# Designs tried in a protein design run: designed miniproteins, single chains, continued (3). Part 6

Each design is a single chain, and the fold is of that chain. pLDDT is the mean over its residues in the fold that is shown.

## One batch from the design tools (miniprotein)

Design m8177
Fold by ESMFold2-Fast:
Structure m8177 (fold): chain A 77 residues (1-77)
Amino acid sequence: LSPEIQREAQLSLERMGISVSKIAYSRTEDEKVKKLNKQIYDLELQRRQAIENNDTETAEKLEKEIKKLLDEENKLK
């Protein structure tokens, strides 16, 4: 969990339409949305770490799980 991995995860989430600052300082009252955004952030950190470790199988599995959680978040909007 180096600073470089954290920055790459933040950039990847921003490209997916998720702001890291919104996760940390969200004014949303919906705890389900906050929980999903936090889970997506944690999974993206794990995915980036797996890529750095050349664990492509784990990275692909985490990417699929992230996409599933993004679909769940869209249903709550």
Scores: mean pLDDT 71

Design m8178
Fold by ESMFold2-Fast:
Structure m8178 (fold): chain A 86 residues (1-86)
Amino acid sequence: SSAAEKEKKKAEMEKKLDEIIEKTLEKEKREKNEEGIEALELAREGARNPDNPEVQERLEELLENSEEARKALEEADKLAKEAAKK
């Protein structure tokens, strides 16, 4: 596999993840779950910038203190796993 093929697959995965995050964010915004929205945005930022320890630390703190944040990430993870089956 070439570097170009690897970049293409990465772009396709990023697009699918963006669609999943957008769908989950739309639900959390309708329910006014601010902690769920913050957790999803932090998870997305952490994936885009894995070298930023502040994002990971804030996400961990939020998940430790918020059941609503945990539920939002669990739903997004479930949707991501379902998308991977197709």
Scores: mean pLDDT 74

Design m8179
Fold by ESMFold2-Fast:
Structure m8179 (fold): chain A 80 residues (1-80)
Amino acid sequence: AMVTVRGEGLLQADDGTVYRLELEVEAPDRERARASLAAGAAAAQKALRAGASPEEAEEAAREAVEAAGGRVLRLRVEPA
């Protein structure tokens, strides 16, 4: 059975634009699911601070989730 966790938050871009992150991930266990969610959120924030587009921030989040052993079920980075 897979464990699902979700998170929502506000991210700030390099130019001061505020984005809303919605992220839902699944993993084989709760610890990995939480680590994957945290990694994805951190990667999205880092990408936006580096001047990446919302689409590039979503890709960075997806890669970070997968690297941490999770799988993305929902991922949105949208203007707040």
Scores: mean pLDDT 88

Design m8180
Fold by ESMFold2-Fast:
Structure m8180 (fold): chain A 64 residues (1-64)
Amino acid sequence: DAADLVAEAMKEKGVDRFSKGEVVELLQRLGIPNHEAVQLVLARTDADELSAQEAVAILEEAQR
């Protein structure tokens, strides 16, 4: 699920911060096309970096 994907990504990179591009990649792992994933992230945040909790929230909303 979204929380498990984010937890796995955190283990791989060793930090709990995500760029917009990294969140887009996680959305694509959930089966969301790149162009849609980009629009979802841009619509929800203008921040350069996101917390793990913010990444989980975006992924969970995309699965609605």
Scores: mean pLDDT 77

Design m8181
Fold by ESMFold2-Fast:
Structure m8181 (fold): chain A 87 residues (1-87)
Amino acid sequence: SMEEEILKLVEEILKIAVENGVISEEEARKIFEEIKRLLEEGKYEEAAKLVQKFTLRVLSRLVAAGKLDAAARVAELAERMFKLIKE
């Protein structure tokens, strides 16, 4: 489903963020569980806004840290999410 694909892409972005020291593993787990909860509650608009805000924050922090390869990968994953939401 679209929700399952979104969660998978979120998990990949969170993994990159943790591996690059942009967020803690605990913060990543909390973000993932909140997005999953919103999707399970049928709050799709709120989930989409949270995902978008979160991914932009991660991307911004990676760029600021000079981790351009990781930032490019996150941008690719975010673009895939954007296409899923529009289709």
Scores: mean pLDDT 82

Design m8182
Fold by ESMFold2-Fast:
Structure m8182 (fold): chain A 70 residues (1-70)
Amino acid sequence: MKEKYQELVNLLKQLTREERLEFIKKMSEITIKAVKEYKENPDLDQDELNEKLIDEMLKVAREIKRRVAA
């Protein structure tokens, strides 16, 4: 978890302000979906939810950075 979080922070530091705003917008969508899922499924493991959230955030950040490299 900490290693994935550090990778996310490092990726965000490499993004422009506009790319970071795009990331924040996409993260708001992911967070809203996760909150809804957690409310609907109280038996859902919080650690598994947190790992899924970090994985989705990394996926989005990598995709934004990949567009610059492509």
Scores: mean pLDDT 74

Design m8183
Fold by ESMFold2-Fast:
Structure m8183 (fold): chain A 74 residues (1-74)
Amino acid sequence: MMSPMELLEEFAKRAKELEEKIKDKEELERQLNELVREFTERAREAFPDDPETVAQMEAVARLEKQEILEKAEK
């Protein structure tokens, strides 16, 4: 089973791929929001008895999303 670090690394890689492929900011934001939702669900499935770790992982994923979206602004 993936560790929290491994799941976060996978999320960061997928988020980077979306940043590289999607040129439209609104579409990028939509896809990143979906990725954060999927990631949070996977984290909850991986750590069902550790809600604090899941909450921290979601917070890190949301920060990564914010950084990518801010970088996409002119």
Scores: mean pLDDT 80

Design m8184
Fold by ESMFold2-Fast:
Structure m8184 (fold): chain A 86 residues (1-86)
Amino acid sequence: TIESLTIEKTLEGKVARYVARGVSSREGERLRVELLDTKTGQILAISPVTRAREVVVETLVPAEEAVTAKAISLDSGSQLEKSAYP
């Protein structure tokens, strides 16, 4: 199961860097984190599938773009979402 999902925004002039961090409740669970454009649902970045307890994924987008992070447990099918606005 997914224990937590965080998303951080850093402004870099005309662009924003978004970092999403997903944490599994147990070691060995297959976890993936996706970053999506909040308005369109387009996938901007996707992490590899990993059995590490923690997974990080990053993207760089125009500063005005809202981004949603989505953590997915491939073993339990559970999902957790967090949005960051411009």
Scores: mean pLDDT 80

Design m8185
Fold by ESMFold2-Fast:
Structure m8185 (fold): chain A 61 residues (1-61)
Amino acid sequence: SEESKKVNDELAATVRAARQKAAEDPSLAAQMRAEYGRAVAEASDRLTEIVREYLEKKKEE
């Protein structure tokens, strides 16, 4: 679905930004790992919502 693609694209953008910041300042590596963890958790929550909406639509089919 387009929504799941958006979630994956946003996660990829967050990973790229964290990698760039860690490359510019290696002392931020731990902070960037925490940001990655939060981004993964948020993506998981959004995918759970997409599944819930899919199940709701399935009742109309």
Scores: mean pLDDT 76

Design m8186
Fold by ESMFold2-Fast:
Structure m8186 (fold): chain A 75 residues (1-75)
Amino acid sequence: SMEDQRRELQIFSLKKMIEVRERAKKEGASDEEIAELDLQINKITQEGFAMLDQGMPLEEIKKKMEERVAEILAK
């Protein structure tokens, strides 16, 4: 169902946020840097839900989100 897909996408996004926060903390990121990272991941999550609403397959959305997160981390 669409509700199941939205739930799965939300769980995926939360998992990515946790992974990114833990990595940033290990690398000595400040609270301000972590807060900025959270905002960027929230924007990617919103983009993902917009793509889902447009009928994009969930697995393609997940791949695009992972690529966007990797771009943010490569700075």
Scores: mean pLDDT 86

Design m8187
Fold by ESMFold2-Fast:
Structure m8187 (fold): chain A 85 residues (1-85)
Amino acid sequence: SERDLLTPDESKLSEEQKEAIKLRREGKFEEAVEIYEKLVKENPEDEVTLFNLALAYLANGKKEKAREVLASLSVPLPALESLLK
């Protein structure tokens, strides 16, 4: 069905997020970012995945990329500054 229940598969998203967390824990920040980038490619309007991608970029020290992703979500500057703390 392609109606009300067409949302990102949260169970799959959670598993991918768990893998990204595992990779970050192992110090593989670039690989964690790659997982989120794949999810964003599949669902460009998935705001949750976009936000998590921005957080992964911040964890990897990629402030510019994080800013670009957050700007696509229309995140106001005060919220962005809060995330950069």
Scores: mean pLDDT 68

Design m8188
Fold by ESMFold2-Fast:
Structure m8188 (fold): chain A 83 residues (1-83)
Amino acid sequence: SKQLEDEIKKIKEEIEKRYREMLAFVARRLGLDIKPDDTDENVEAALAAHPEARPRFEQLRADIKNQLEETYKKEIEKLKKKS
């Protein structure tokens, strides 16, 4: 059980890292100063400073979240079948 818990934790950490990196990448393309280590508060502050970028950024953020949630579910299903 502990080995399974450790593997789930690693998957979660990798997904969180990918989310932050992808979010920073799309933000930079829209002229937003958002870094992978930024908090949600820092992200909201950047969007408040650049309201023109907000609709496109929100769409891209939702797309990233959906893509990574699907990836997470597949990795967890694969892990459960291996047990």
Scores: mean pLDDT 82

Design m8189
Fold by ESMFold2-Fast:
Structure m8189 (fold): chain A 90 residues (1-90)
Amino acid sequence: HMEEIEEEKKWNEKYLELKRRFVELARQAGLSPEEISRLYLLIEDPSKEEEVKRFIDEARAAGLDELAQVIEELYKLGKEHRKKWEERRK
């Protein structure tokens, strides 16, 4: 199915670009590689929505608005992708 292939490709391109930007901004904010990895695992975990929101709020309070925005976008994009795959299998 061509439309599904194109949608998946566009999602992957957006996700990789946001992930690259996330790592760059997190490093600039002084996060260690271990802290970045732990935060990324939280962002990818659908059960950790409240923890992700809390981190976004903390980042905004620290003046890290761009990092907070990228984290929010990564979380939403991952959540939307998971929901689409769940809907297709039900």
Scores: mean pLDDT 77

Design m8190
Fold by ESMFold2-Fast:
Structure m8190 (fold): chain A 111 residues (1-111)
Amino acid sequence: MSVRERLLAETKAELERLMREAKERYEKAKTEEEKEEVVREFYEEVLRLLREFVARALAAGLSPEEVEAALAELGRYMAMLASELELPQELVDAARRAHAEAVAAARRLLA
């Protein structure tokens, strides 16, 4: 397995875990405040994971183009999982915002 393939597989597994846990916590939340907290924590955890992926990929010698392609693949994977898991729209929106911010941060770092 290539370093790129290993990092993608590890990050995909962690994204699935985060998305499944966030869905369960969101569905168990009794108040709007509790739901907003789940959405906020999920956004922060996904953003952290994607930023860690970029740092690890660059440290492993992936090119800027390979990192951008891998982030795009992770974005598509998250969209697929959101559909499969029937993720609440607020969690879908949080995942999209986290991905967009991670891409923007990576582009600033790679410029």
Scores: mean pLDDT 89

Design m8191
Fold by ESMFold2-Fast:
Structure m8191 (fold): chain A 65 residues (1-65)
Amino acid sequence: SEVEELREVLREAARLLEKRGDHDGAAVLRSVAEMTDEQKALRMARAALEHLSVQDPELVKEVLE
């Protein structure tokens, strides 16, 4: 499902942020990935990825490869 695909993308992005020392950013993305409300998770995940694509487009490209 699209929700599960986005959850995995957020978990991978969180792993890369944590590896780069951004523990707070990683925690936020993991929190969104673990949300039980699928519609809210989908909206929040899309917003988080849009924000990341502006702040760190290379990280988003690495995650989506």
Scores: mean pLDDT 81

Design m8192
Fold by ESMFold2-Fast:
Structure m8192 (fold): chain A 80 residues (1-80)
Amino acid sequence: SELEEMIASLPEEKRELARLVVDFLRARGADDETIRLAIELLARSSAEEAREFAREVVQMVLDGADVETIRAFIERRLAE
């Protein structure tokens, strides 16, 4: 899939973070576009920023944030 190709194109250290984020977003019912934006943000981030972003997304899912809230968070970070 396009998403799997995007993950495979990431540096090794980011691939595990991307799979973690994708798994949590999928479990929350996120659409492919939301997941694509998350992978894009991970690709553009430093290793430290990518770890912090992954932690924040996982925490939002665990706290019961809806997909719209998570997407808005991702879009805001991409605009920075």
Scores: mean pLDDT 86

Design m8193
Fold by ESMFold2-Fast:
Formats: C-alpha cells, sequence, structure tokens
Structure m8193 (fold): chain A 98 residues (1-98)
C-alpha cells in the first residue's frame, strides 16, 4: 500500500538521521579534542617559553574557530535531516488518514 511505502521511507530517513547524528558527534568531539590540546600547549608555553606562546595561542584560537565551524555544520546537517523526517512522517500520517 502507499501508506506502508510512506512509513518505510520515514523509517529509512530516521535511520539516516541517527547514523548522521553519530558521525557528526564524532567529528565534533575530534575537533574539540584538537582545540583542547592546542589550548593546553599554548598554556604550557606561556609559562615555559613566552616567545612561543603567541604563535601557539594563535593556533589554539584557529582550532577553536574550526571546532565551532564543525559544530555549526553538524547542527545545519542534522536540522535539514530532521525536517526531512518530519515531512515524511506527515506524508505517511496523511495517507493513513485516507
Amino acid sequence: SEVERAKKEAAEAEKKLADTKYSKQKQVLEAGTEAGRAAARAYIAKKTDPSKAAALEAEAKQLEEEAKRVQQEANDTIAKLEKEVQELKKKAAELEAK
């Protein structure tokens, strides 16, 4: 039936959303870890070799900005897939109501 096909499409979109959330969460965690490591290196350099601290602080700032970009891209991708899931669920519900 059309209802069963629409329900299957919605379920497949939900699975894709779940898989995407998992992969994007990993990317966000990896970017955050790199930014954190860079911040730690800059902090140590500030106390041990101030001549290197400025360059390491700049690197840490760039990696922090990159982590923010990765988070934003993850948020945008997930929001798009959530909207697709909602639209497919609505279609399935409307077909079932007939």
Scores: mean pLDDT 88

Design m8194
Fold by ESMFold2-Fast:
Parts: C-alpha cells; structure tokens; sequence
Structure m8194 (fold): chain A 100 residues (1-100)
C-alpha cells in the first residue's frame, strides 16, 4: 500500500542518515582517507536513489552497511571500514544496473 511504501522510504532515509553520521565519525577519528570518504559519499548517493525508487534490497543493504560500519568504527578497523564501503558501493551499483 502507499502507506507501507512511505514507511519503507522513511526507514531507508533513517538508515542513510545513520550511515552519514558513521562516515563523519570515521573521518573525525582519522579511520578513513579522502578516497574512502569520496567512495562513501557515492555509496550514500546510490543507496538514496535506490531507496527512493522503492528497491527493498537497498533498504536491507543500507541496514547491513550501517551495522557493519558501526562495529568496524567501534573496533577502529580502518581496513574493514574501507572494505565495507567498497563492497557496499559495488552492490549498490549492481542494483542500479538491474533497474536500467
């Protein structure tokens, strides 16, 4: 229903805001370089496009990325943060290509 779609989009935007906050925390803590930050911003852009288009897999991907980033930042694991962002970007790009 229209209400269920609006609730999914709202939840997706909440996960995007969480990822933005986590990326900012990682940058402030010196856990990511400029290249990784740029990839993280591209990931946020692509996830936002997918969520606004109602792609349910993108909502699940955003939830998974947020959880993994939170853990990796807590553990101060710069290599894992980079891996999460790069793998997330590849998955988001694949989902976008499947829509075209």
Amino acid sequence: SKKEEQEKISRGIGEILRIIGLLEEARLKGLIDEETEEKGLELIKKLTELINKGVEEALKLAEEIAEKLEKAIKEKDSEEIKKIIEEGLERAEKLLKELE
Scores: mean pLDDT 87

Design m8195
Fold by ESMFold2-Fast:
Structure m8195 (fold): chain A 87 residues (1-87)
Amino acid sequence: SAMLERLRAAYERARARLAAARTREEVIDVVSQLLQFFLQEAMENNDEEARAITLETARRVREAVEAGASKEELLGIMDEGMARLLA
């Protein structure tokens, strides 16, 4: 799927940006931008499964951020979300 390849490319770029991020604000910005991109792609491609997975991942990220999760924990949530999208 062309969409899934775009999501994977965006995810890999986001992982590199997260590795370089020095502040919590930078981490949140990168993750938020990535999830917004995923949601837009899913909506434009009428992919209900990808939309549902992205919204669930966004909810988990929001809850984790509110709980003070580490960068590693946020990466884990994104890794799981990406694995579900590629399944």
Scores: mean pLDDT 85

Design m8196
Fold by ESMFold2-Fast:
Structure m8196 (fold): chain A 115 residues (1-115)
Amino acid sequence: DDERGKKLLELLKEADKDGDGKLDKDELVVLLKKLFPKALEGKDLDGVAELWLDLFDKDGDGTISFKELAEGLRDFLVESGDESAKELDVNNPKDFAILVEKLMKGAGEDTSILE
C-alpha cells in the first residue's frame, strides 16, 4: 500500500535534477512526459508546464514545490467535482500519489507507473 507513494517520490526525484524539492519548467516537462505520455501526445509540453506554474506556483518564484503541486492538484480535482480529494493530506506521499492517479485517470492515462 505504501508503494504508490514511494513510486511517486522516485518520479519526482528523477525530475528534480537539483534535489531542492522544487520543479522548474524544464523539470515539470520531464515529469509530465512520464505521467501523461498518452494525454499529452502531440501537445506543447512547455505550454502545459507554464500553465501548471501559473496555477500552482503561489509564491511566484518560477518553481513549484512538491507541496504546492499536491495542493494545486487537490484544489483542481475538488473544483472539477471530486469532493473526496478534500480529505487527502498533501503532506502524505500516498495521498499525493492518489491525487496524481485521479488526475491521470481523468486524462485517460494508465496509472500502472504508480502501482
Scores: mean pLDDT 79

Design m8197
Fold by ESMFold2-Fast:
Structure m8197 (fold): chain A 80 residues (1-80)
Amino acid sequence: SEELIQQGREALLQGNYEEAGKYFEQASKLYEEQGDYTSASVSLFLSSHAYRLAGNEEKAEEMEKRAQELLEKANQAQGG
């Protein structure tokens, strides 16, 4: 999952914003599978930002909404 975050950052540096969004989205799925809702949420916020840079507002909004849902799960797991 850290490797996918690094690939996403590399894609951002190269201006490959759609690919960056995909890497961050995939990283989020792996973090969710591990029960790491905080890292999964952060990864989707990064994905949202990348898709917004790509001009894909629909997918950016989708990723942001999913990130907010995962952040709520992270807060529930901490009991606060």
Scores: mean pLDDT 84

Design m8198
Fold by ESMFold2-Fast:
Structure m8198 (fold): chain A 73 residues (1-73)
Amino acid sequence: MSEEDIEKLKERVKKLAERLGFSPETAEKIADAIVKAIKENKPLTPEYLRKEFGLSVEEANAALFIARLLGLE
């Protein structure tokens, strides 16, 4: 995945997180978590997101929902 593809993915995640009612700061945190997991070929699980990125249960569940909407799983 190119840096250009990564940036587009990050922007799409941020937009969706904001639509779910998260602040821009939290939306960026969710986007960074998803992007890093994909770059490192790690499974997108609530446990991974909470341990590695300090996401709350609500934020981790939102990240998974967004990833599924975008076809990332």
Scores: mean pLDDT 79

Design m8199
Fold by ESMFold2-Fast:
Structure m8199 (fold): chain A 93 residues (1-93)
Amino acid sequence: GLSLEELLARAAELVRANFPESVRERMEAAAREIVRILYELETYVSASVLAKALSSRIDVSEAEVSRILRLLAEAGLLESRVVNGVTLYRVAL
């Protein structure tokens, strides 16, 4: 798989391409933190858990976290699965 540095760089590129300038810096910060958490945990995590983890450091909603996770998964940086109606995300191996 990709290194943490490569994942962080690709996540930042995707956010710059897909979010308006008004939220871009905040979404880049959120995407970098999401990638770091998922890379360290090496397990499937929900948007709700990630949003709670980020809320103390970054002004980000669960909906915004879900949007970032979908973007990263569509680009092949994360893998997703649905368990009991909840979408879970992990770094792609």
Scores: mean pLDDT 88

Design m8200
Fold by ESMFold2-Fast:
Structure m8200 (fold): chain A 70 residues (1-70)
Amino acid sequence: SLKDEILALLDELKKKVPAELHPLIDELKRAIEAEDFERAQRLLTLLSLKVPDELLPLIQRIGQLIKQLS
């Protein structure tokens, strides 16, 4: 499912970011599971400000998939 793809991409992102960002990713995963897509988009925007530029394409892909579920 599209939701499963988003969760898998968030797990991939979690492997590529510092441990300090893991709680934010876990909150984002909970928002996706709860189908709170407005909260998920806000958390993803916050995360985009804290990740290296190299990870922005992955963040953008996740954001596009969330918009498809909204």
Scores: mean pLDDT 88

Design m8201
Fold by ESMFold2-Fast:
Structure m8201 (fold): chain A 75 residues (1-75)
Amino acid sequence: MLTEEEVEKIKEIIEENNSGVISKKHLEAMKLAVELKKEGKTDEEIIKELMEKYGLSEIEAKAIVDGVNELIKSL
């Protein structure tokens, strides 16, 4: 389970490495995925939430979740 401090650290990494490269919508979607991971949501639940809230395709939402999972592993 992610701590509050780990969530904030991952969000900082996302913003620092992506703020000039991807849209604000995709940055916000990545940050939401981290929050939902902290809440204990499954990857499938997070994919659904990102699709519904940001209008992302399943492929885009899955790529965001996969990217967040890799960042969590690097902590």
Scores: mean pLDDT 77

Design m8202
Fold by ESMFold2-Fast:
Structure m8202 (fold): chain A 60 residues (1-60)
Amino acid sequence: EKAVELFEEAMLLLAKDPSKINEALRLYIEAVNLLKDKSPQERERIFKEARERAKEKLAS
């Protein structure tokens, strides 16, 4: 899902280069806007999935 990819990309970008905060924030806002009509539980599920994916990439 596009929102998962956007959250993952934002998290990876900030972890690798904190100076990219403006770009990461733009990706985060885009992902949040895509989830506007989703339930709080579904939004949490998507955010958790993105976080786990980012952790896996950072661990390798």
Scores: mean pLDDT 80

Design m8203
Fold by ESMFold2-Fast:
Structure m8203 (fold): chain A 81 residues (1-81)
Amino acid sequence: ALPSPQELSDALAAALRDSSPAQQIALLEEWVATITAAFPDDEALHARLAALLAQARADPSTVPGALIAVAMEAQELLRRA
């Protein structure tokens, strides 16, 4: 099941305050996999999430921005569901 908007917000705040780059990438991978599974027919969403994850893996300095972007996308999708 998708995390709630509050759970996403809390996880994002915790990760940005007190986690390693490897832990942040692991959280990003978990969120991307969960959102992809929840919206299996949204190919444009899958492409955007895959691109964000690939960028974060190539340059760990982009991971905080990628986490924020994915959290915002997931919160918006949850509001529309």
Scores: mean pLDDT 81

Design m8204
Fold by ESMFold2-Fast:
Structure m8204 (fold): chain A 68 residues (1-68)
Amino acid sequence: AEEQEKKEARDYALLGVAIETMRKEGREKAIETVAEYLKKNYGLSEDEARKKAEEIVDRAEALLQANA
C-alpha cells in the first residue's frame, strides 16, 4: 500500500509538470522532460522512463482536453 501511494504521489507531481510543459512547449517536450526526471531521480531505464512519461503525458492531455 505505501509503495503504491508513493508511486501515485510521484505520478501526481509529474502530472503537474507534464501539464505545464504541454501548455508551453507541447507533447514531445513534456514526454522528454518527464522521462529525464524519471531517469535521473528514480533510476528507470530509458524504455521504462519513456513509457511512464507517455502515460503521464497522455493523462495530462486528457485533462487539458476535458477543460477545453
Scores: mean pLDDT 77

Design m8205
Fold by ESMFold2-Fast:
Structure m8205 (fold): chain A 84 residues (1-84)
Amino acid sequence: VDEYYEQLAQWLEDSLPGVRETGGFRELDFTISTDDSSPSARRLRQALQDLIRESRFLERVTITEVTTEELRRRVEEERRRLEL
């Protein structure tokens, strides 16, 4: 889960200059854990807030809040699916 948050945060941070130039995304949909106070989760929340602030064309932002255990289960299922 922490690796997932780090990768997603890095992608958001790397996307920020392009978002500033182009106006960014029309819709954003993210699934995050609300019971996770780890540094990785905080970094992801900060990067997401920065992206939303800089996006000029955002019509909808959907943040799906799940437990850390449910998020881990979903990430593990996707990893198994991709390894086959």
Scores: mean pLDDT 66

Design m8206
Fold by ESMFold2-Fast:
Structure m8206 (fold): chain A 86 residues (1-86)
Amino acid sequence: MLAEMPAEEFAELAREQGLSMEEMAELARRVGHKDIELQMLAEVAERARNFEERRRVALETLRRWLEENGDKEALEEFEREVKEAE
């Protein structure tokens, strides 16, 4: 059924079902909507680039806040998690 839908209607239906961009790309791949799959993957990549910049700013802000508030244990935990994520 979904494989017979126009690609645009399929993308809208998937969004309405609350699927993530990654889940929509996987579903599009499984039903053969390659144009939608590529578009969703491109949007995920762009959001990931924007996320990395936002993450960097947020991490710098949080590190500064922890240093100013003197929570040494929380700061050490934060630095450990940042190092493990990179």
Scores: mean pLDDT 64

Design m8207
Fold by ESMFold2-Fast:
Structure m8207 (fold): chain A 63 residues (1-63)
Amino acid sequence: SAEKRARLEEGARAFAERIKAAFPDAEVSYEITSEDTAVITFTYDGKTYTLVLDLETLERFLK
């Protein structure tokens, strides 16, 4: 649903922002890959890290 996707996008955005706050020199992006899954990618010190997160995990983390 549009509402579920909006929650997922907001969660992914907030999570990416939290990573950027912790690692200001990191390049951080996110992508919504399904109705309930987001991929957060960040590159720091020449290394790329990828986190695959569902809506429940994102919302629990961001409480």
Scores: mean pLDDT 81

Design m8208
Fold by ESMFold2-Fast:
Order: structure tokens, then sequence, then C-alpha cells
Structure m8208 (fold): chain A 74 residues (1-74)
């Protein structure tokens, strides 16, 4: 069981990842913080946006489909 991470900490990490989409360490840290805060939808949204910014259309579509499946389950 993961201990809750404050949403504000996850949001700051997400902002840094969007400003530095080429930096895998920053992106990975943001993903872990979002997952630890229970923000799984935001984690997939960030991954989709990062891949889009990198020019990986296939990767972006894959993560967007995962986001849609999570939203459909709710």
Amino acid sequence: MIEPVPVEVAREAMKKALENPENSSVVSSAMLLLASSGQHEEAFRLLAKVEELRGDTDGSERYRKKLEELLRQK
C-alpha cells in the first residue's frame, strides 16, 4: 500500500515534466508522484502529452487509450 503524496507535490512535478519532456528522470519522477497521490488518470494524461511533445504519436495514442479506459470504468 502506497502512502499518500500531496497533490500539490505531484502537480509541481507534472509541470516540470511538461517543461522538460526530453528529460526522462523528470518525467519518471512526475509519474511516480502522480501514481502515489492516486492521480492515475493524470499520470496517463501526462505520459500521452510528453510522447506527443516528443513526436511519438503511437506512444501518445496508447496512453490516451489507457486514460479513456480508466474514465470509462468510472
Scores: mean pLDDT 75

Design m8209
Fold by ESMFold2-Fast:
Structure m8209 (fold): chain A 65 residues (1-65)
Amino acid sequence: MRKLAIALASISLEGVALGVKVEIRERDGKAVITLRHKDRERREEMARIAEEFAKEVPEIEVEVL
């Protein structure tokens, strides 16, 4: 769906801007987004952004490592 594609592209771009590693994989019809960074504050900032997209796109699931 276009909404999912736009959300995934936006999340990936925000991750690049924040220096956070973003992995996207499919699981049970969901797009699982895994976020990694050494700094907790950067992880929390990126997680907040990803969760805002997930509110509008129910196929998105966010994991923070």
Scores: mean pLDDT 81

Design m8210
Fold by ESMFold2-Fast:
Structure m8210 (fold): chain A 58 residues (1-58)
Amino acid sequence: GPVVTEGGAAFIEKMSGIPREEVLGLTAEEAAELVQARGFPVDPETLVAVLRGLGLVE
């Protein structure tokens, strides 16, 4: 299925401080759950929609 690209991983790192290597290759849903689990206050469904809308998953 579609996974977070290098650009998507960089976006999440800049937004949340999570190292891009922890996010690269995850699905959008897995990445959103990781961001929420690390305490960043974003709704997982909103983050998934943003990642897909910006073409940050392939």
Scores: mean pLDDT 85

Design m8211
Fold by ESMFold2-Fast:
Structure m8211 (fold): chain A 78 residues (1-78)
Amino acid sequence: MNRALRVTLSNEKGHTMTFTVGVEEKDLEKAKEEIRKLAEQHGLTVEGIEDLGKEVTPGQVAEQRASFLAGIEELAKQ
């Protein structure tokens, strides 16, 4: 099953963005590690990762991941 994670990131200037990211339940810890690694590569700080306890559809996962990647790039430019 796919689970929704709430991911909060900040940049060096103190700007903060919050994302909902769908991940496969069996890969929760791996997904959290990949999120932290991706944020670090862009000079961002992970303020929090919260399991929302909600199931998401495959379509929602795809949309959420695309939004998350675009948001990371945008936040890193600020």
Scores: mean pLDDT 81

Design m8212
Fold by ESMFold2-Fast:
Structure m8212 (fold): chain A 62 residues (1-62)
Amino acid sequence: GPMVDVRKAAEILVKLGAPEEVAQRVIEAAGSDYASVEQLGKALHEAGVDGRAAETLATLAG
Protein backbone atom coordinates (compact mmCIF):
# COMPACT_ATOMS: atom_id res chain seq x y z
CA GLY A 1 0.00 0.00 0.00
CA PRO A 2 1.02 3.67 -0.17
CA MET A 3 3.61 4.86 2.36
CA VAL A 4 3.28 8.08 4.36
CA ASP A 5 6.13 10.62 4.63
CA VAL A 6 6.62 10.65 8.42
CA ARG A 7 8.42 14.03 8.43
CA LYS A 8 5.54 15.72 6.55
CA ALA A 9 2.97 14.07 8.84
CA ALA A 10 4.88 15.32 11.92
CA GLU A 11 5.10 18.87 10.46
CA ILE A 12 1.32 18.86 9.81
CA LEU A 13 0.71 17.59 13.36
CA VAL A 14 2.62 20.61 14.78
CA LYS A 15 0.64 22.97 12.49
CA LEU A 16 -2.57 21.44 13.91
CA GLY A 17 -1.43 22.40 17.44
CA ALA A 18 0.67 19.48 18.73
CA PRO A 19 3.87 20.35 20.68
CA GLU A 20 7.15 19.78 18.77
CA GLU A 21 8.22 17.18 21.40
CA VAL A 22 5.10 15.10 20.59
CA ALA A 23 5.92 15.29 16.85
CA GLN A 24 9.48 14.09 17.63
CA ARG A 25 8.05 11.14 19.61
CA VAL A 26 5.94 10.20 16.55
CA ILE A 27 9.06 10.26 14.32
CA GLU A 28 10.99 8.11 16.84
CA ALA A 29 8.12 5.60 17.25
CA ALA A 30 7.70 5.27 13.45
CA GLY A 31 11.40 4.34 13.13
CA SER A 32 11.65 5.23 9.40
CA ASP A 33 11.19 8.10 6.92
CA TYR A 34 8.11 6.33 5.49
CA ALA A 35 5.41 4.36 7.30
CA SER A 36 2.13 2.63 6.49
CA VAL A 37 -1.07 4.22 7.82
CA GLU A 38 -1.20 1.42 10.46
CA GLN A 39 2.41 2.09 11.56
CA LEU A 40 1.70 5.85 11.70
CA GLY A 41 -1.42 5.18 13.83
CA LYS A 42 0.68 3.11 16.26
CA ALA A 43 3.37 5.83 16.39
CA LEU A 44 0.69 8.48 17.12
CA HIS A 45 -0.75 6.31 19.92
CA GLU A 46 2.73 5.80 21.48
CA ALA A 47 3.27 9.60 21.35
CA GLY A 48 -0.06 10.20 23.17
CA VAL A 49 -2.03 11.30 20.07
CA ASP A 50 -5.32 9.82 18.83
CA GLY A 51 -4.28 7.16 16.28
CA ARG A 52 -7.48 7.91 14.34
CA ALA A 53 -5.64 10.97 12.96
CA ALA A 54 -3.36 8.65 10.90
CA GLU A 55 -5.64 8.52 7.80
CA THR A 56 -6.09 12.32 7.76
CA LEU A 57 -2.34 12.92 8.16
CA ALA A 58 -1.62 10.34 5.41
CA THR A 59 -3.99 12.18 3.03
CA LEU A 60 -2.48 15.61 3.85
CA ALA A 61 1.16 14.37 3.64
CA GLY A 62 0.55 12.72 0.23
Scores: mean pLDDT 82

